# Ledger of designs, part 82: designed miniproteins, single chains

Each design is a single chain, and the fold is of that chain. pLDDT is the mean over its residues in the fold that is shown.

## One batch from the design tools (miniprotein)

Design m2840
Fold by ESMFold2-Fast:
Structure m2840 (fold): chain A 94 residues (1-94)
Amino acid sequence: KAEEYLKKAREYLKKAGEAFNAGDVDTAVENLKKAIDYLLQAGLAGADPRELSILLTSVALMAVGLEIETGDEEKAQEVLDRIHEASAAFDAAL
């Protein structure tokens, strides 16, 4: 269960990176949000907190990279806000 969600999170993170390299900001942001959603589901299903933290850090760094490259602070902030929501849910889950 948790492993399936982690696999999906990694797949969407990879797609986000590919879109970012192609300059497709909207697709990168959409895939980052999906990766975060799957990381939250993985956490709620009992995934390893260390692995969740590593993947969330990768997502956050890519969001910052998007802001730096594009100057689109609002879109980057949408991703960071979703990470904060997921982190709060992980803390509540233990």
Scores: mean pLDDT 80

Design m2841
Fold by ESMFold2-Fast:
Structure m2841 (fold): chain A 86 residues (1-86)
Amino acid sequence: MKKELLEEAIKKVREGIELVRNGGDPKEALELTIEGVELALKAYPDDKELKQMLNAGKALREDPRTSAERALRFSEEALAHIEKLK
């Protein structure tokens, strides 16, 4: 169960990264990354870093000033953390 949740989480975050790298909407990319972080939190509900990432991701999604570069950086940071949990 936890392994499957982490694999789905990694897939979602990678989809977000690929979307922004290909010139897609940074907010759509952040939505995919947030879904990934939420899946990782289902596997590790007490992980403080994942909770902080969820809050940060939601704030970036709501901020109209969020750049593609900032969305990419956040998504890469989220991917790195989730991969360490596997």
Scores: mean pLDDT 86

Design m2842
Fold by ESMFold2-Fast:
Structure m2842 (fold): chain A 100 residues (1-100)
Amino acid sequence: SKLEELVEKLHEKLNELEDAILNKAPKEEFIEKFEKYVEAGLEVLKALKDDPEAKKSAAEQFKETVEELMKKAVEAGVISEEEAKELIEEARKRIEELLK
């Protein structure tokens, strides 16, 4: 299904981000990959428009994954704690706009 294809793309972008953290990629590259990951997640949420409960559950899990990734990126020294906080807040805001 189209939803399955979007979820597979999201998982691929997640793996790219985890690899960037593991290899301590330059901050600019990490941020670019993070933005692509967020965009892929938002497309999954948009595809769930006809299932509000699944959309809310997916949004909550997506927020948790964003926080976990950012914590790992800070611990690896890829980005600062303040930069991570700003990126998390921007991602949360974009997710919340889709839940309206």
Scores: mean pLDDT 88

Design m2843
Fold by ESMFold2-Fast:
Structure m2843 (fold): chain A 83 residues (1-83)
Amino acid sequence: EEVIEKVRELLKKSASDEEIRELLLKNGFTQEEADEFVAEIDRIDRELARRKIEDPSLTNEQIYEEFIERVEKKLKELIEKRK
């Protein structure tokens, strides 16, 4: 739960992939899990950027909300795999 909130804060600050990886490693994630998560963030970001271009009715706020929701979902999946 705490790691999810810290990741959310880093995303709001447009933190680097390295800062996100470092945070995950400090919270007990492996290097592989951190790399997977960063790759998923990049994938989600590109997918949503493409959707915004294809559908101009989507607001920046809607795109941001979906981005955060999808990133948090992936982080929760990684946390569950560790249990």
Scores: mean pLDDT 79

Design m2844
Fold by ESMFold2-Fast:
Structure m2844 (fold): chain A 100 residues (1-100)
Amino acid sequence: MDERIVEIARQLHATHDPAEIAKLLESIDDPEHIEFLSYALIQDIFARAYKAKKGSGEAALAEMKKQVDAILAATKREDIRKALEKAFEELLKALEEEKK
């Protein structure tokens, strides 16, 4: 894992603008780095939404989906869209396991 990828992850954490997030992800050419950063981003978005909604998982997921959909609309790269959708689906599965 390159130090540049860690720097991009920090920039993704600092920005909340879907268009800027899409640009940051589009600066990456390595599919493994795209997958890693997409997972990190999805976790970060959920954590912020969960805190903002006072621990309401349902309200946090609804807010997160709005942010993820905005990022998906801002990017033209299919690999980024697939990585974000996969990360979001894995988070949803993890949360459903916690309810069982």
Scores: mean pLDDT 80

Design m2845
Fold by ESMFold2-Fast:
Structure m2845 (fold): chain A 82 residues (1-82)
Amino acid sequence: AAAEAEAEARIARWEAETGVKFSPQGRADFVRDILTAPADIAELDKRIAELEEKYKQTGNRKYEVEAAKLFAARGILEAART
């Protein structure tokens, strides 16, 4: 329940900030993959930092959108494990 509520809130924020929308199935798949995968928070932090640096260097919005998506995933995992 708490992890699902955090997932809904963070996905809604990501969609609002990026202008990208999940389909209902895409949203369900994203949340399932985050909660069932053995994701390493340290590896997510590293990937986010790499994408933020690429955005800083290139100005390409695709890196900003992807970094924000991984940041949402990190928050969902942290909520699920706390």
Scores: mean pLDDT 76

Design m2846
Fold by ESMFold2-Fast:
Structure m2846 (fold): chain A 56 residues (1-56)
Amino acid sequence: MSDEELAEKGLARVEAGAAEAAAISPVAGRVADQELARFRKLSAAEQAAWYRRKQE
């Protein structure tokens, strides 16, 4: 997969995790939203690298 495809998969995973956390508790959702905001500020190459590390 290209870096762009891996970045999209990484973003989708972080977004899904944030939505699940928010459904469980407001505190967990707040922490997850903070992590999502940081992830969105990364470049596509950095997001792809993060996703690759999580698959290993």
Scores: mean pLDDT 78

Design m2847
Fold by ESMFold2-Fast:
Structure m2847 (fold): chain A 117 residues (1-117)
Amino acid sequence: SDEEIRELIERTIRLLEEISKYLPPEVAARVRAGVDKARELLEQGRLADAVAALLGVVSLLRDWLEEKGAPKEVLEKISELISEGLDALMAGDVLRAAEHLLRAVELIKEEVERLKS
């Protein structure tokens, strides 16, 4: 439902805001810009566009984690979730896309927490 999709998007945004606290300032600024765009789209009722914007943020964070030397297995799983999310959006399955999006952000949070220790 649209309510379930909104809840998944809002959970994704909250996790990205938490993650941004541990990122270099330049990367954090790019994440915040993407989150702000997703919020704007969410307020407009453009749920698929909001998910697409956040998948773009996930792709940016995946590339940053690769530069930081994150394990290949983690990077491959994030790439898989991005691909599955985009495929779901193309099929019109916004709920499934939002589920893949949230899972990708959860994996990114785990890896960022590992790097900050």
Scores: mean pLDDT 91

Design m2848
Fold by ESMFold2-Fast:
Structure m2848 (fold): chain A 110 residues (1-110)
Amino acid sequence: SLEERAKNFLEELILRLERMAELARKHKDEKTAEVLERTLEELKRILEEDPTDLEGAIEVLERTRKELEEILNDPSLSEEQKALTQSIVDEVDKMIKELKELKEEIEKEK
């Protein structure tokens, strides 16, 4: 079903984001970890309430991307933390693309 496809995809995104948040915590990039943890709370709410709200999931990730870009402008970040946060931005961009592709597929099946 469309709901099952959306649910499975959101569950995969949540696992990927949990791993990135743990990695940010390990590297003491607390601001990046906090942004990702908030993103996880919002995506888990979508998964619980309406897993077909792919537009809502895209909006959450687009806000996350903007907050991570603000963190990259922080002069207090180490070179290692900047590299990690940049890799997380790149992964979030990939997630947004994948969600948009899934949304298009689902809209064609309606």
Scores: mean pLDDT 86

Design m2849
Fold by ESMFold2-Fast:
Structure m2849 (fold): chain A 85 residues (1-85)
Amino acid sequence: MEAGRKAGEEIARGMVNYAEAKGARVLDVKTTVDESGEITVEIAVELGGLRARMVVKAYLEDGYVSRVEIDTQPLLDLLAQAAAL
């Protein structure tokens, strides 16, 4: 449980820092850890009046981070659209 919470917090911080460095405003961050050790981080951001929601999944096995799946496409699409303005 502790390892899952800390991993989720670090993922959330990294994503918040990245979004803010690109000039995006973070609207919401939600971290969930289920009983199977799956960590889900949902981040909602706004840039130039455009909004995106990104989901990151990380997996724990025996208290260790075994795999991280990140779909950055919504954030990349948001950045590309804002850059085109």
Scores: mean pLDDT 74

Design m2850
Fold by ESMFold2-Fast:
Structure m2850 (fold): chain A 64 residues (1-64)
Amino acid sequence: SDAERALAALRAAAEAGDAAGVATASWELQKLGHITEEAARRAIEAAARGDAAGGASLAVQGLV
């Protein structure tokens, strides 16, 4: 599914230290309704600070 691909992209970006990839995947997961808006916002803010692993963790905490 699109959500499974977005989750895989989130994990891959986190493992690679790709903060921009974490932000993109978090936004896609929110757009698909797979994470909460609050989780996506926090994940994107963490990614903007260069925290790929923290951003991915915050996104996963918002899974619905």
Scores: mean pLDDT 87

Design m2851
Fold by ESMFold2-Fast:
Structure m2851 (fold): chain A 60 residues (1-60)
Amino acid sequence: SMKERVEAEMEAGALFLGFLMGVISLEEFLARLDELRERVPELGPLLEELAAAAREKAAA
């Protein structure tokens, strides 16, 4: 549903901020994005972009 999609997008954004702030690890962040992708597959492209950005940040 639209509500589930919006909630998942907000959750993904909050997780990314938590990762950037050092509240959650890269491993936990990626695992949580995988859970979101299973629940809302239509967000796959967005979640892959966030995963790529997080991996790049961790490597820098």
Scores: mean pLDDT 85

Design m2852
Fold by ESMFold2-Fast:
Structure m2852 (fold): chain A 79 residues (1-79)
Amino acid sequence: MEEVSGKVVDENGNPVADAVVVIGPENEEDIIVRTDANGYYSTMARAPLVVQAFKGGYQPSEPVRIEEKPLIANLTLKK
């Protein structure tokens, strides 16, 4: 397992706090975390994986697929 981290921002580049980040490792259970006050999240997971962010009032972010290190997914939420 390796650290998966990133930042969730809105369409104007502002950090989105308390966004739900779903990390889906291949053939493993989904991991659900929330962003901090500065829009950052981190957890431990195994690649390959897909990361997607959600928050009420926004469209789901574009999913980000990561095959290999570094496990960094920066996500954008749009209204």
Scores: mean pLDDT 86

Design m2853
Fold by ESMFold2-Fast:
Structure m2853 (fold): chain A 120 residues (1-120)
Amino acid sequence: SSELEEAKEQLVEAAEKALKFVEDTLEKHKEHLTPEQLEEMEKLVEELKKLVEKLKKTKKIEDAEEFIKKLEEIVKKLKEIAEEETDPEVKEELLEAAERLEYMIEAIKTLIKKIKELEK
């Protein structure tokens, strides 16, 4: 149906926006991360990029759910980095980024639920 096709396109767009937000957050704060934190975040971002490309190709719910799990790992990592951060402005921005990602995750989960209902 056109509604299913539109919902799948919205899912891909939401995933691409979440990836861009993570990439922009990392670029903004990379100078404030330790080398180890930066390497771990860069690895998570590369894994997230691969999941977005897979989702764009397949448009499968299982691939969107795998993408959500990777975003949840990134949220956890951002919160861990924020706890170690001594600059209060950088700490606040990292915590706000984690919170915004949690809102994006909920939006993507809502789209996944809608697609599952439309496929039945």
Scores: mean pLDDT 89

Design m2854
Fold by ESMFold2-Fast:
Structure m2854 (fold): chain A 76 residues (1-76)
Amino acid sequence: MKEEIEKLYEEMKKAKEEVLKNPEEIERELAAETNPSRREQLEFVKKIAEMSDEELYEKAVEMVKEREELRKKAEA
């Protein structure tokens, strides 16, 4: 679990850095995207770009815990 959290946190930090390099690009992609699932992904990436490192870590912990809970519910 901790390794999964650390990996996700690193991926989120990289995504944040990419958005901060070109914030206009994410806005253009959102304006052009008509697929609801893709729009949710882009909105999530935009949101993580606004998060502090602490908030990103908390989000990574939350997402990994949610994935683990879903796996346990699938087994139950």
Scores: mean pLDDT 77

Design m2855
Fold by ESMFold2-Fast:
Structure m2855 (fold): chain A 66 residues (1-66)
Amino acid sequence: MSPQEQMDKMLEETTRELRELLARGDLEGLRRKIFEFADQARSTLSDDLVDEALQRLGRRVAELLA
């Protein structure tokens, strides 16, 4: 799997879980999931991709909260 494919998969899986947490009003779970994603990105992706992954997650979170 390419680094871009790995990042896309992580973002898709995390976005789905965040949507489910928002649907049930679990704001603590949502916050925890965002921190888990950041930790996973730092351990899994290169430093160059970590910033991109976090920026893209931030945009997806903003879209979900709008």
Scores: mean pLDDT 82

Design m2856
Fold by ESMFold2-Fast:
Structure m2856 (fold): chain A 103 residues (1-103)
Amino acid sequence: PAPPLAELVAGRAAPGEWITADGKTVSMTPEEARKLIVEEIKRREAELGQPVYLVLLDADGRVVAVTEDPEKAAELFASGQATAILVAPSREAADRLRAWTAA
């Protein structure tokens, strides 16, 4: 099946290099990346007027967590447990992405 659409919040390009939500590669510390991730998620929640569903992927593209908590998402990303954070447009989209990566 085709992967469900999800919007990138953050990714890793190389050690010390991060992919921002607009697809730009920037050099920053893990602490700076954590702050920017939380700010970007809160901005999207404010625009929608509701919590967003965050899908966290490991280096193999497998879903390691789904959460509505921006701080937890940023912590998993900064610790290296996740290499990418995606915003799912709905709970159903997050569940479909999880099922797709498990297949």
Scores: mean pLDDT 70

Design m2857
Fold by ESMFold2-Fast:
Structure m2857 (fold): chain A 71 residues (1-71)
Amino acid sequence: GPLPKRWSELSEEEREELMRLAVETAVALSAPGTPDERILALAVQLLRMGYPDIEVDEAVRERMRRILAEL
């Protein structure tokens, strides 16, 4: 079948929503007391499963850290 929409083809709003979903899912799958770095690593893995073309730069990591801090 046709490939899904690439990360690079997403709007900033779509990227933010997907980052939030990935972080929330990673938190839900993690035991209490899991270090933030491990939760964020899991969130990145979840994003890469859907969007293997994702470039996880400083801006993406900072946005994900802010989302995690809100939870």
Scores: mean pLDDT 80

Design m2858
Fold by ESMFold2-Fast:
Structure m2858 (fold): chain A 91 residues (1-91)
Amino acid sequence: SAAGAAGGAAALLGGYLGVLFGPKEGLPAGIAGAIAGVGGVVLGLLPGATAGEAGAAALAGGVAAIKSGSLLGRIGGALGVAAGAAALAAA
């Protein structure tokens, strides 16, 4: 789903920015957010994957990106959560 892919991309960006600019205590959360964000993008673009699967991955990645402690990671994570929730609701 396009919404799931967009949410995954936002979570990936948030996680990545959380790794680059966040405190070291948030590094595992930033990495987890980036990995789950990649999953959301891949699942959102795969024709056999459900919008629910892509949305769930984007939501999980967004939450992890928020926990990275970076302001940019929180913004990207919040967008990932919103888009992931929208993809789940639309599924």
Scores: mean pLDDT 71

Design m2859
Fold by ESMFold2-Fast:
Structure m2859 (fold): chain A 90 residues (1-90)
Amino acid sequence: SKAEEIKKKALEEIRKIGKEAGLSEEVMERLLAVVEAMFAQAESSDKETARKAAEAAAEEIRRIGKEAGASEEVIEKMVEVVRKAMEEII
């Protein structure tokens, strides 16, 4: 489905950003789990619930990224991927 393709592309882009930034596999798995949970919530939800799921995912990405020592630029790139993917789905 279109939603599955959007999800796959978002996950691959986050992997690329994290790898280029030198994030560990452990940190990457945590970030990817947040994004996958967001998409799972969005698949069965109205637009308002999907937007709240995207906001919660963005907050968790910022938290995990800061704890891992990622730059603000890297964190915001990942947040932008999540926002764009969610806007394309809803």
Scores: mean pLDDT 84

Design m2860
Fold by ESMFold2-Fast:
Structure m2860 (fold): chain A 60 residues (1-60)
Amino acid sequence: MSKVEKAVKELEARLPTMTREELLAFVGEIADKLTPEEQDKVFAHLQELVARRRAEAAAA
């Protein structure tokens, strides 16, 4: 898998159990290690996952 695919898969797998602090730390690590194009791809997936978690939190 590409670096982006690996990061996205790891994020998707861990996001349901990840705290907000852990998520922000992961995003910071990605921003530091990826190119701007790779960051955009990961952040697009992250925005979708965060939106889903926000919807779940609003429903609870």
Scores: mean pLDDT 72

Design m2861
Fold by ESMFold2-Fast:
Structure m2861 (fold): chain A 83 residues (1-83)
Amino acid sequence: SELEKRLEEVTKEAQKLLEELKEKVEKGELKEEEILEESIKYGELLKEKALLEVELGKGSISKEEIEEKYKKEIEELEKKKKE
């Protein structure tokens, strides 16, 4: 199904971003603002993954609960970026 393909794509994108972020952080190549920006992107990918899992009947919590959880997490990261 197209939803299963998108879930696989989002999962791969999230894994790649996390691996690249980890390597760059360990090498000291990123500023704090850049780490926060990449963390926000990672959070958006995890949210999309979780929403796709719910649509495929693989999720254990509602779409509303997922949206609220990730909204709060992303807002906290955006707050840190502004400070």
Scores: mean pLDDT 81

Design m2862
Fold by ESMFold2-Fast:
Structure m2862 (fold): chain A 61 residues (1-61)
Amino acid sequence: MPSLREQVRAALTTELTHLRAQGASEAEIEERLERFGRVISRQTGLPLAEVREIRREVLAE
């Protein structure tokens, strides 16, 4: 069973892939992933700071 952190990383990676496929700019990607990350934090209880760290890792790939 994947950890909550792994599930959040997968969700952010999927969203990033969709945004890039749609031709979103880097600024649009950052804004949309920040909004999505806030939703994930509220729904999962994972701290926003940790979601933001996972987002930075995903964007660095």
Scores: mean pLDDT 82

Design m2863
Fold by ESMFold2-Fast:
Structure m2863 (fold): chain A 80 residues (1-80)
Amino acid sequence: REEESERMLELAEKLLEQTKEELEKTEDPKEIEFIGDEAIGLLDIMIGVEKIIGDEETAAKIEELKEELEKLLKEKLAKL
């Protein structure tokens, strides 16, 4: 249980890092929205899984990563 949640959090952190790198490579609003929507969708699935398992602490940490990504997307789109 704890080991699985640790792995899930690591995957969520790697997803956020990869998404940030992909967002730096494009200035196309449609690509930015697509990249963001895909990553947010995956984070939502991870949050849902952790809540079903009953690991609200890990779910909350992934929700923080999702909020960080949403802020980055809004800032990047606002600069275009």
Scores: mean pLDDT 82

Design m2864
Fold by ESMFold2-Fast:
Structure m2864 (fold): chain A 115 residues (1-115)
Amino acid sequence: NEKLEKLKELFEELLKTDPSDTKKIKELLEEILKIISSMSSEELKENKDEILELVVKFVEERYEELTEEAKQVVEDFIQKLLDIFREKLDKEVFTEFANKLSDEINKILIEKLKR
């Protein structure tokens, strides 16, 4: 799956990017969204769990280090990601995906607030 492999490469680049480089973070996230938006409903359904894992890993490893501006860029990215999935997946599958993503991100953010 060429699109999934490219997504993995872009998320690896995000993990290597300086947390203060808001411009590069925004450019990489926009490229990720472009690939995801180019995926068919079938491709998204087949790869939704791996995409979820990539997003969660990025938030877990980098979110705390991000500037306020970069955090806003990430929040905008997540909203746009959910919009793409909402349009392309069945309501039941989308709801399960959105709930799982929300639960994993909230768990990370709560854990960071405790530290």
Scores: mean pLDDT 85

Design m2865
Fold by ESMFold2-Fast:
Structure m2865 (fold): chain A 88 residues (1-88)
Amino acid sequence: NAEIEKYKKEAKEEAEKLKSIGTQRDNAVATGDALIAEYEKLAEVDPEKAEQLAQSARDNLATTLANLRKESEEHDKKLAEYLRKMKA
């Protein structure tokens, strides 16, 4: 059944992309949290500069996570569609 094998392959590829996006999200959170923590330490010396840098880091992390979420939603939709086609 060539059509089922094709959808199975495409479903596997979408699942692998979702796993990759998950790893990218975890890395972005870890890196972002570490950077924010470093900038918050600067509050002991320059609280205004520390808050500006920390806020910029928070905004950058939020943008990265929003982009990864959109990408994840698209691959999740494709995975669901291929899995549905395999059962039809």
Scores: mean pLDDT 86

Design m2866
Fold by ESMFold2-Fast:
Parts: structure tokens; sequence; C-alpha cells
Structure m2866 (fold): chain A 72 residues (1-72)
């Protein structure tokens, strides 16, 4: 668990959350690169300024929670 949290934290610091999820889905064989690109394009088209702000806030909260979990 701690190793997975550490890997997720490093990915969130070096890559976008979307890049991390895309890599994991492709590696798990659950999606192709083309399917991920199509999904990201659809998400960008559907994203409102309010949703973008909420996502940024959730991402910061997630980073804090992951760091706190690793510190225990």
Amino acid sequence: LEKLIQEALEALENDTVLDFLARRLIEAGLATEEQVQAALAALEAAMTPELAAEMAKKLEELRKELREALAK
C-alpha cells in the first residue's frame, strides 16, 4: 500500500493526474493509447471553468492526503 501511495505521489508531482491514469490503464491492458486520447479530448471539451477549479482543489487535497499517509 505505502509503495503504491509513494508511486502515485511521485506521478502526481512529475506528471498530470491524467497522464498517470492513462499510463496505468494502458499498462493494465484496459485501454489503448487511442482510446485514452479520445477520452481526454472528450473530458477537455466537457470541462467548465468551475469544474477545472474544483479538480485543481481536489488534486491539491489528494497530494496532501498522500503525503500525510506516507508520513505515518
Scores: mean pLDDT 62

Design m2867
Fold by ESMFold2-Fast:
Structure m2867 (fold): chain A 94 residues (1-94)
Amino acid sequence: MEEVEKKLLEVIEIGAEAALALGMPEERVQRGKENAIKLLEEAKNDKAALKKLLSLFATEMRLMAEQAREKGLEEVAEKLEEAARILDETIKKI
């Protein structure tokens, strides 16, 4: 669990940094980060809920990656796609 939690926090941080790079206000990004952490804490003991939440996060990361590419932010897009890959691999291990 601790190793999975550490990876998920890293993915949330990648998403937050990408949202800032895409021009989202810092207050909104911080709120989104706090909400994501809360959802993970609530789902961590429910395998089905956790898988569903991680699948939603992976989808969001891929959508943000597409937006980043449209804006010419290739490095941001690559980090978001890597984050989505980490989420997919984590789902398989749950």
Scores: mean pLDDT 83

Design m2868
Fold by ESMFold2-Fast:
Structure m2868 (fold): chain A 62 residues (1-62)
Amino acid sequence: GPTTDLTKLSNQQAAAKVAAFLKSLKIPATPVNIGSVLRLGGYHPSAGQMKTLTTLVKQHLQ
């Protein structure tokens, strides 16, 4: 499972890690699922950061 500390990563690096994790488990890249994976990595993004991270995660998956 992902034990990676996401708090020190850039938005792009965090999004790439989240995308890789969701893809490996075949979990849909919804904002709720993205937020849950970020929280597992210790990351608590703002609403604006969530919008940016959701877009970046979707780009890494598509």
Scores: mean pLDDT 75

Design m2869
Fold by ESMFold2-Fast:
Structure m2869 (fold): chain A 61 residues (1-61)
Amino acid sequence: SDEEDLEKVKKVIADHVRETGRLPTREEIAKGLVERYGYSEKEAREIVEKFVDPESGGIIE
């Protein structure tokens, strides 16, 4: 569901910030979704386009 996808995105962002000290790019979030949750590249990209700002990596409302 959209809520479950959004929570996974938030976890990928939180883990990336903990590891690197910066917000991830859309590509880094998509990679995290593929590596951690087994999404396809296409599914991860669609989720990121829906929920993540292209410039900042922040969550869109």
Scores: mean pLDDT 77

Design m2870
Fold by ESMFold2-Fast:
Structure m2870 (fold): chain A 69 residues (1-69)
Amino acid sequence: VKEKAEKAKKEVMDILKSLGLKGAKVVSVEYIGKGKKTEVILKTPTLTATIELDSSLEGYGFKITVELP
């Protein structure tokens, strides 16, 4: 599970970099279940947004919290 969590974290960070979101920090990664969708929670000082990924990361679902400056 930890290995899958690290892979999920890296994929999310790569997506954020491709979108030009610099300074993003992963605050937490929580495993929610096999076959569940991965949720990315984006937090800024003024906004919280949740993005659901359409595909499970190799069948594993995670709740990933990311802080933006």
Scores: mean pLDDT 71

Design m2871
Fold by ESMFold2-Fast:
Structure m2871 (fold): chain A 55 residues (1-55)
Amino acid sequence: MLARAVRDAKGVGAEVVEIPKGAVLEVLSVTEDGWATVRYKGQVIRIGADDIEFL
């Protein structure tokens, strides 16, 4: 499932990753507590679900 960042955001994986507004992400899972696990540029990271829109 694809999503787009609606604002500049920070994701957390092995390190903190800056995600610019408009970046396209592959969504792997979404949790009920408002977090998404996404793949971005080959990295698996956690981002706030409110920072993305599903495509």
Scores: mean pLDDT 81

Design m2872
Fold by ESMFold2-Fast:
Structure m2872 (fold): chain A 84 residues (1-84)
Amino acid sequence: SPAELKEEFLRRVEELLERTKKEVAEAIAAGDKEKALKIIQETAAEIGRLYAEVRPHLSPEQAAEVEERLAEVQKELDALVKEI
């Protein structure tokens, strides 16, 4: 269902974000700023790819709710860039 697709997508986004935070922290600790930035960029690209697949199956209201959460995720990724 669209509701299940939305829930699965948001769950995957949260898993990607938590993995990204860990991998970025490890790269920074290793002094590899280029790797840290690449990890953030690859995460943003993957989230965009996953959303492009799910978006056609969502109602406009569901898409708006997802986009609000994605805006928060982008702020968290921007905060990780500042740590580099």
Scores: mean pLDDT 90

Design m2873
Fold by ESMFold2-Fast:
Structure m2873 (fold): chain A 90 residues (1-90)
Amino acid sequence: MMEEILRELLDKVEEKVKDKLEPEEIEKYRKEGLEKIPEIIEEVKSLDLEELKKYIEEIEKERPSLNPDQQEVADLALKILEIRIKELEE
């Protein structure tokens, strides 16, 4: 689930920037993003329940000041954190 959401995040960010970047920059972005997915998953799994809730609070606090594209990224980040909390509660 977290890996699928991170890939969705990568795809959505690419979709938003594809018209502003050259194909070479898009390819670099995708490659670097895919390489970071395992690292991000490991980092999220290292967080305890209290830390996960704190990150959610910080993202929710910042969300209203973000543009729509950044809000979409924040929403996907919240989904990842919520999935991890659910795993820890079960």
Scores: mean pLDDT 76

Design m2874
Fold by ESMFold2-Fast:
Structure m2874 (fold): chain A 67 residues (1-67)
Amino acid sequence: MEVSPAGAEMAARAGRAGDATRAAAGGVLSQWENTGVAPQGREGAEAGARAAAKAGDELGKRAMLSA
């Protein structure tokens, strides 16, 4: 197994994807508010976005450590 910039790039991409997903989730949450959906849906969407960003960061760190 080789250490490559890909690990760090994957972590950075996951971070950006998390941010973009949170922004996109904002649009979806507005749609849900129009429907009268409970806040539980909003919290779930935001938690999912955060988890995705964190998973990418973790993957990048592990790739570097596995060098």
Scores: mean pLDDT 60

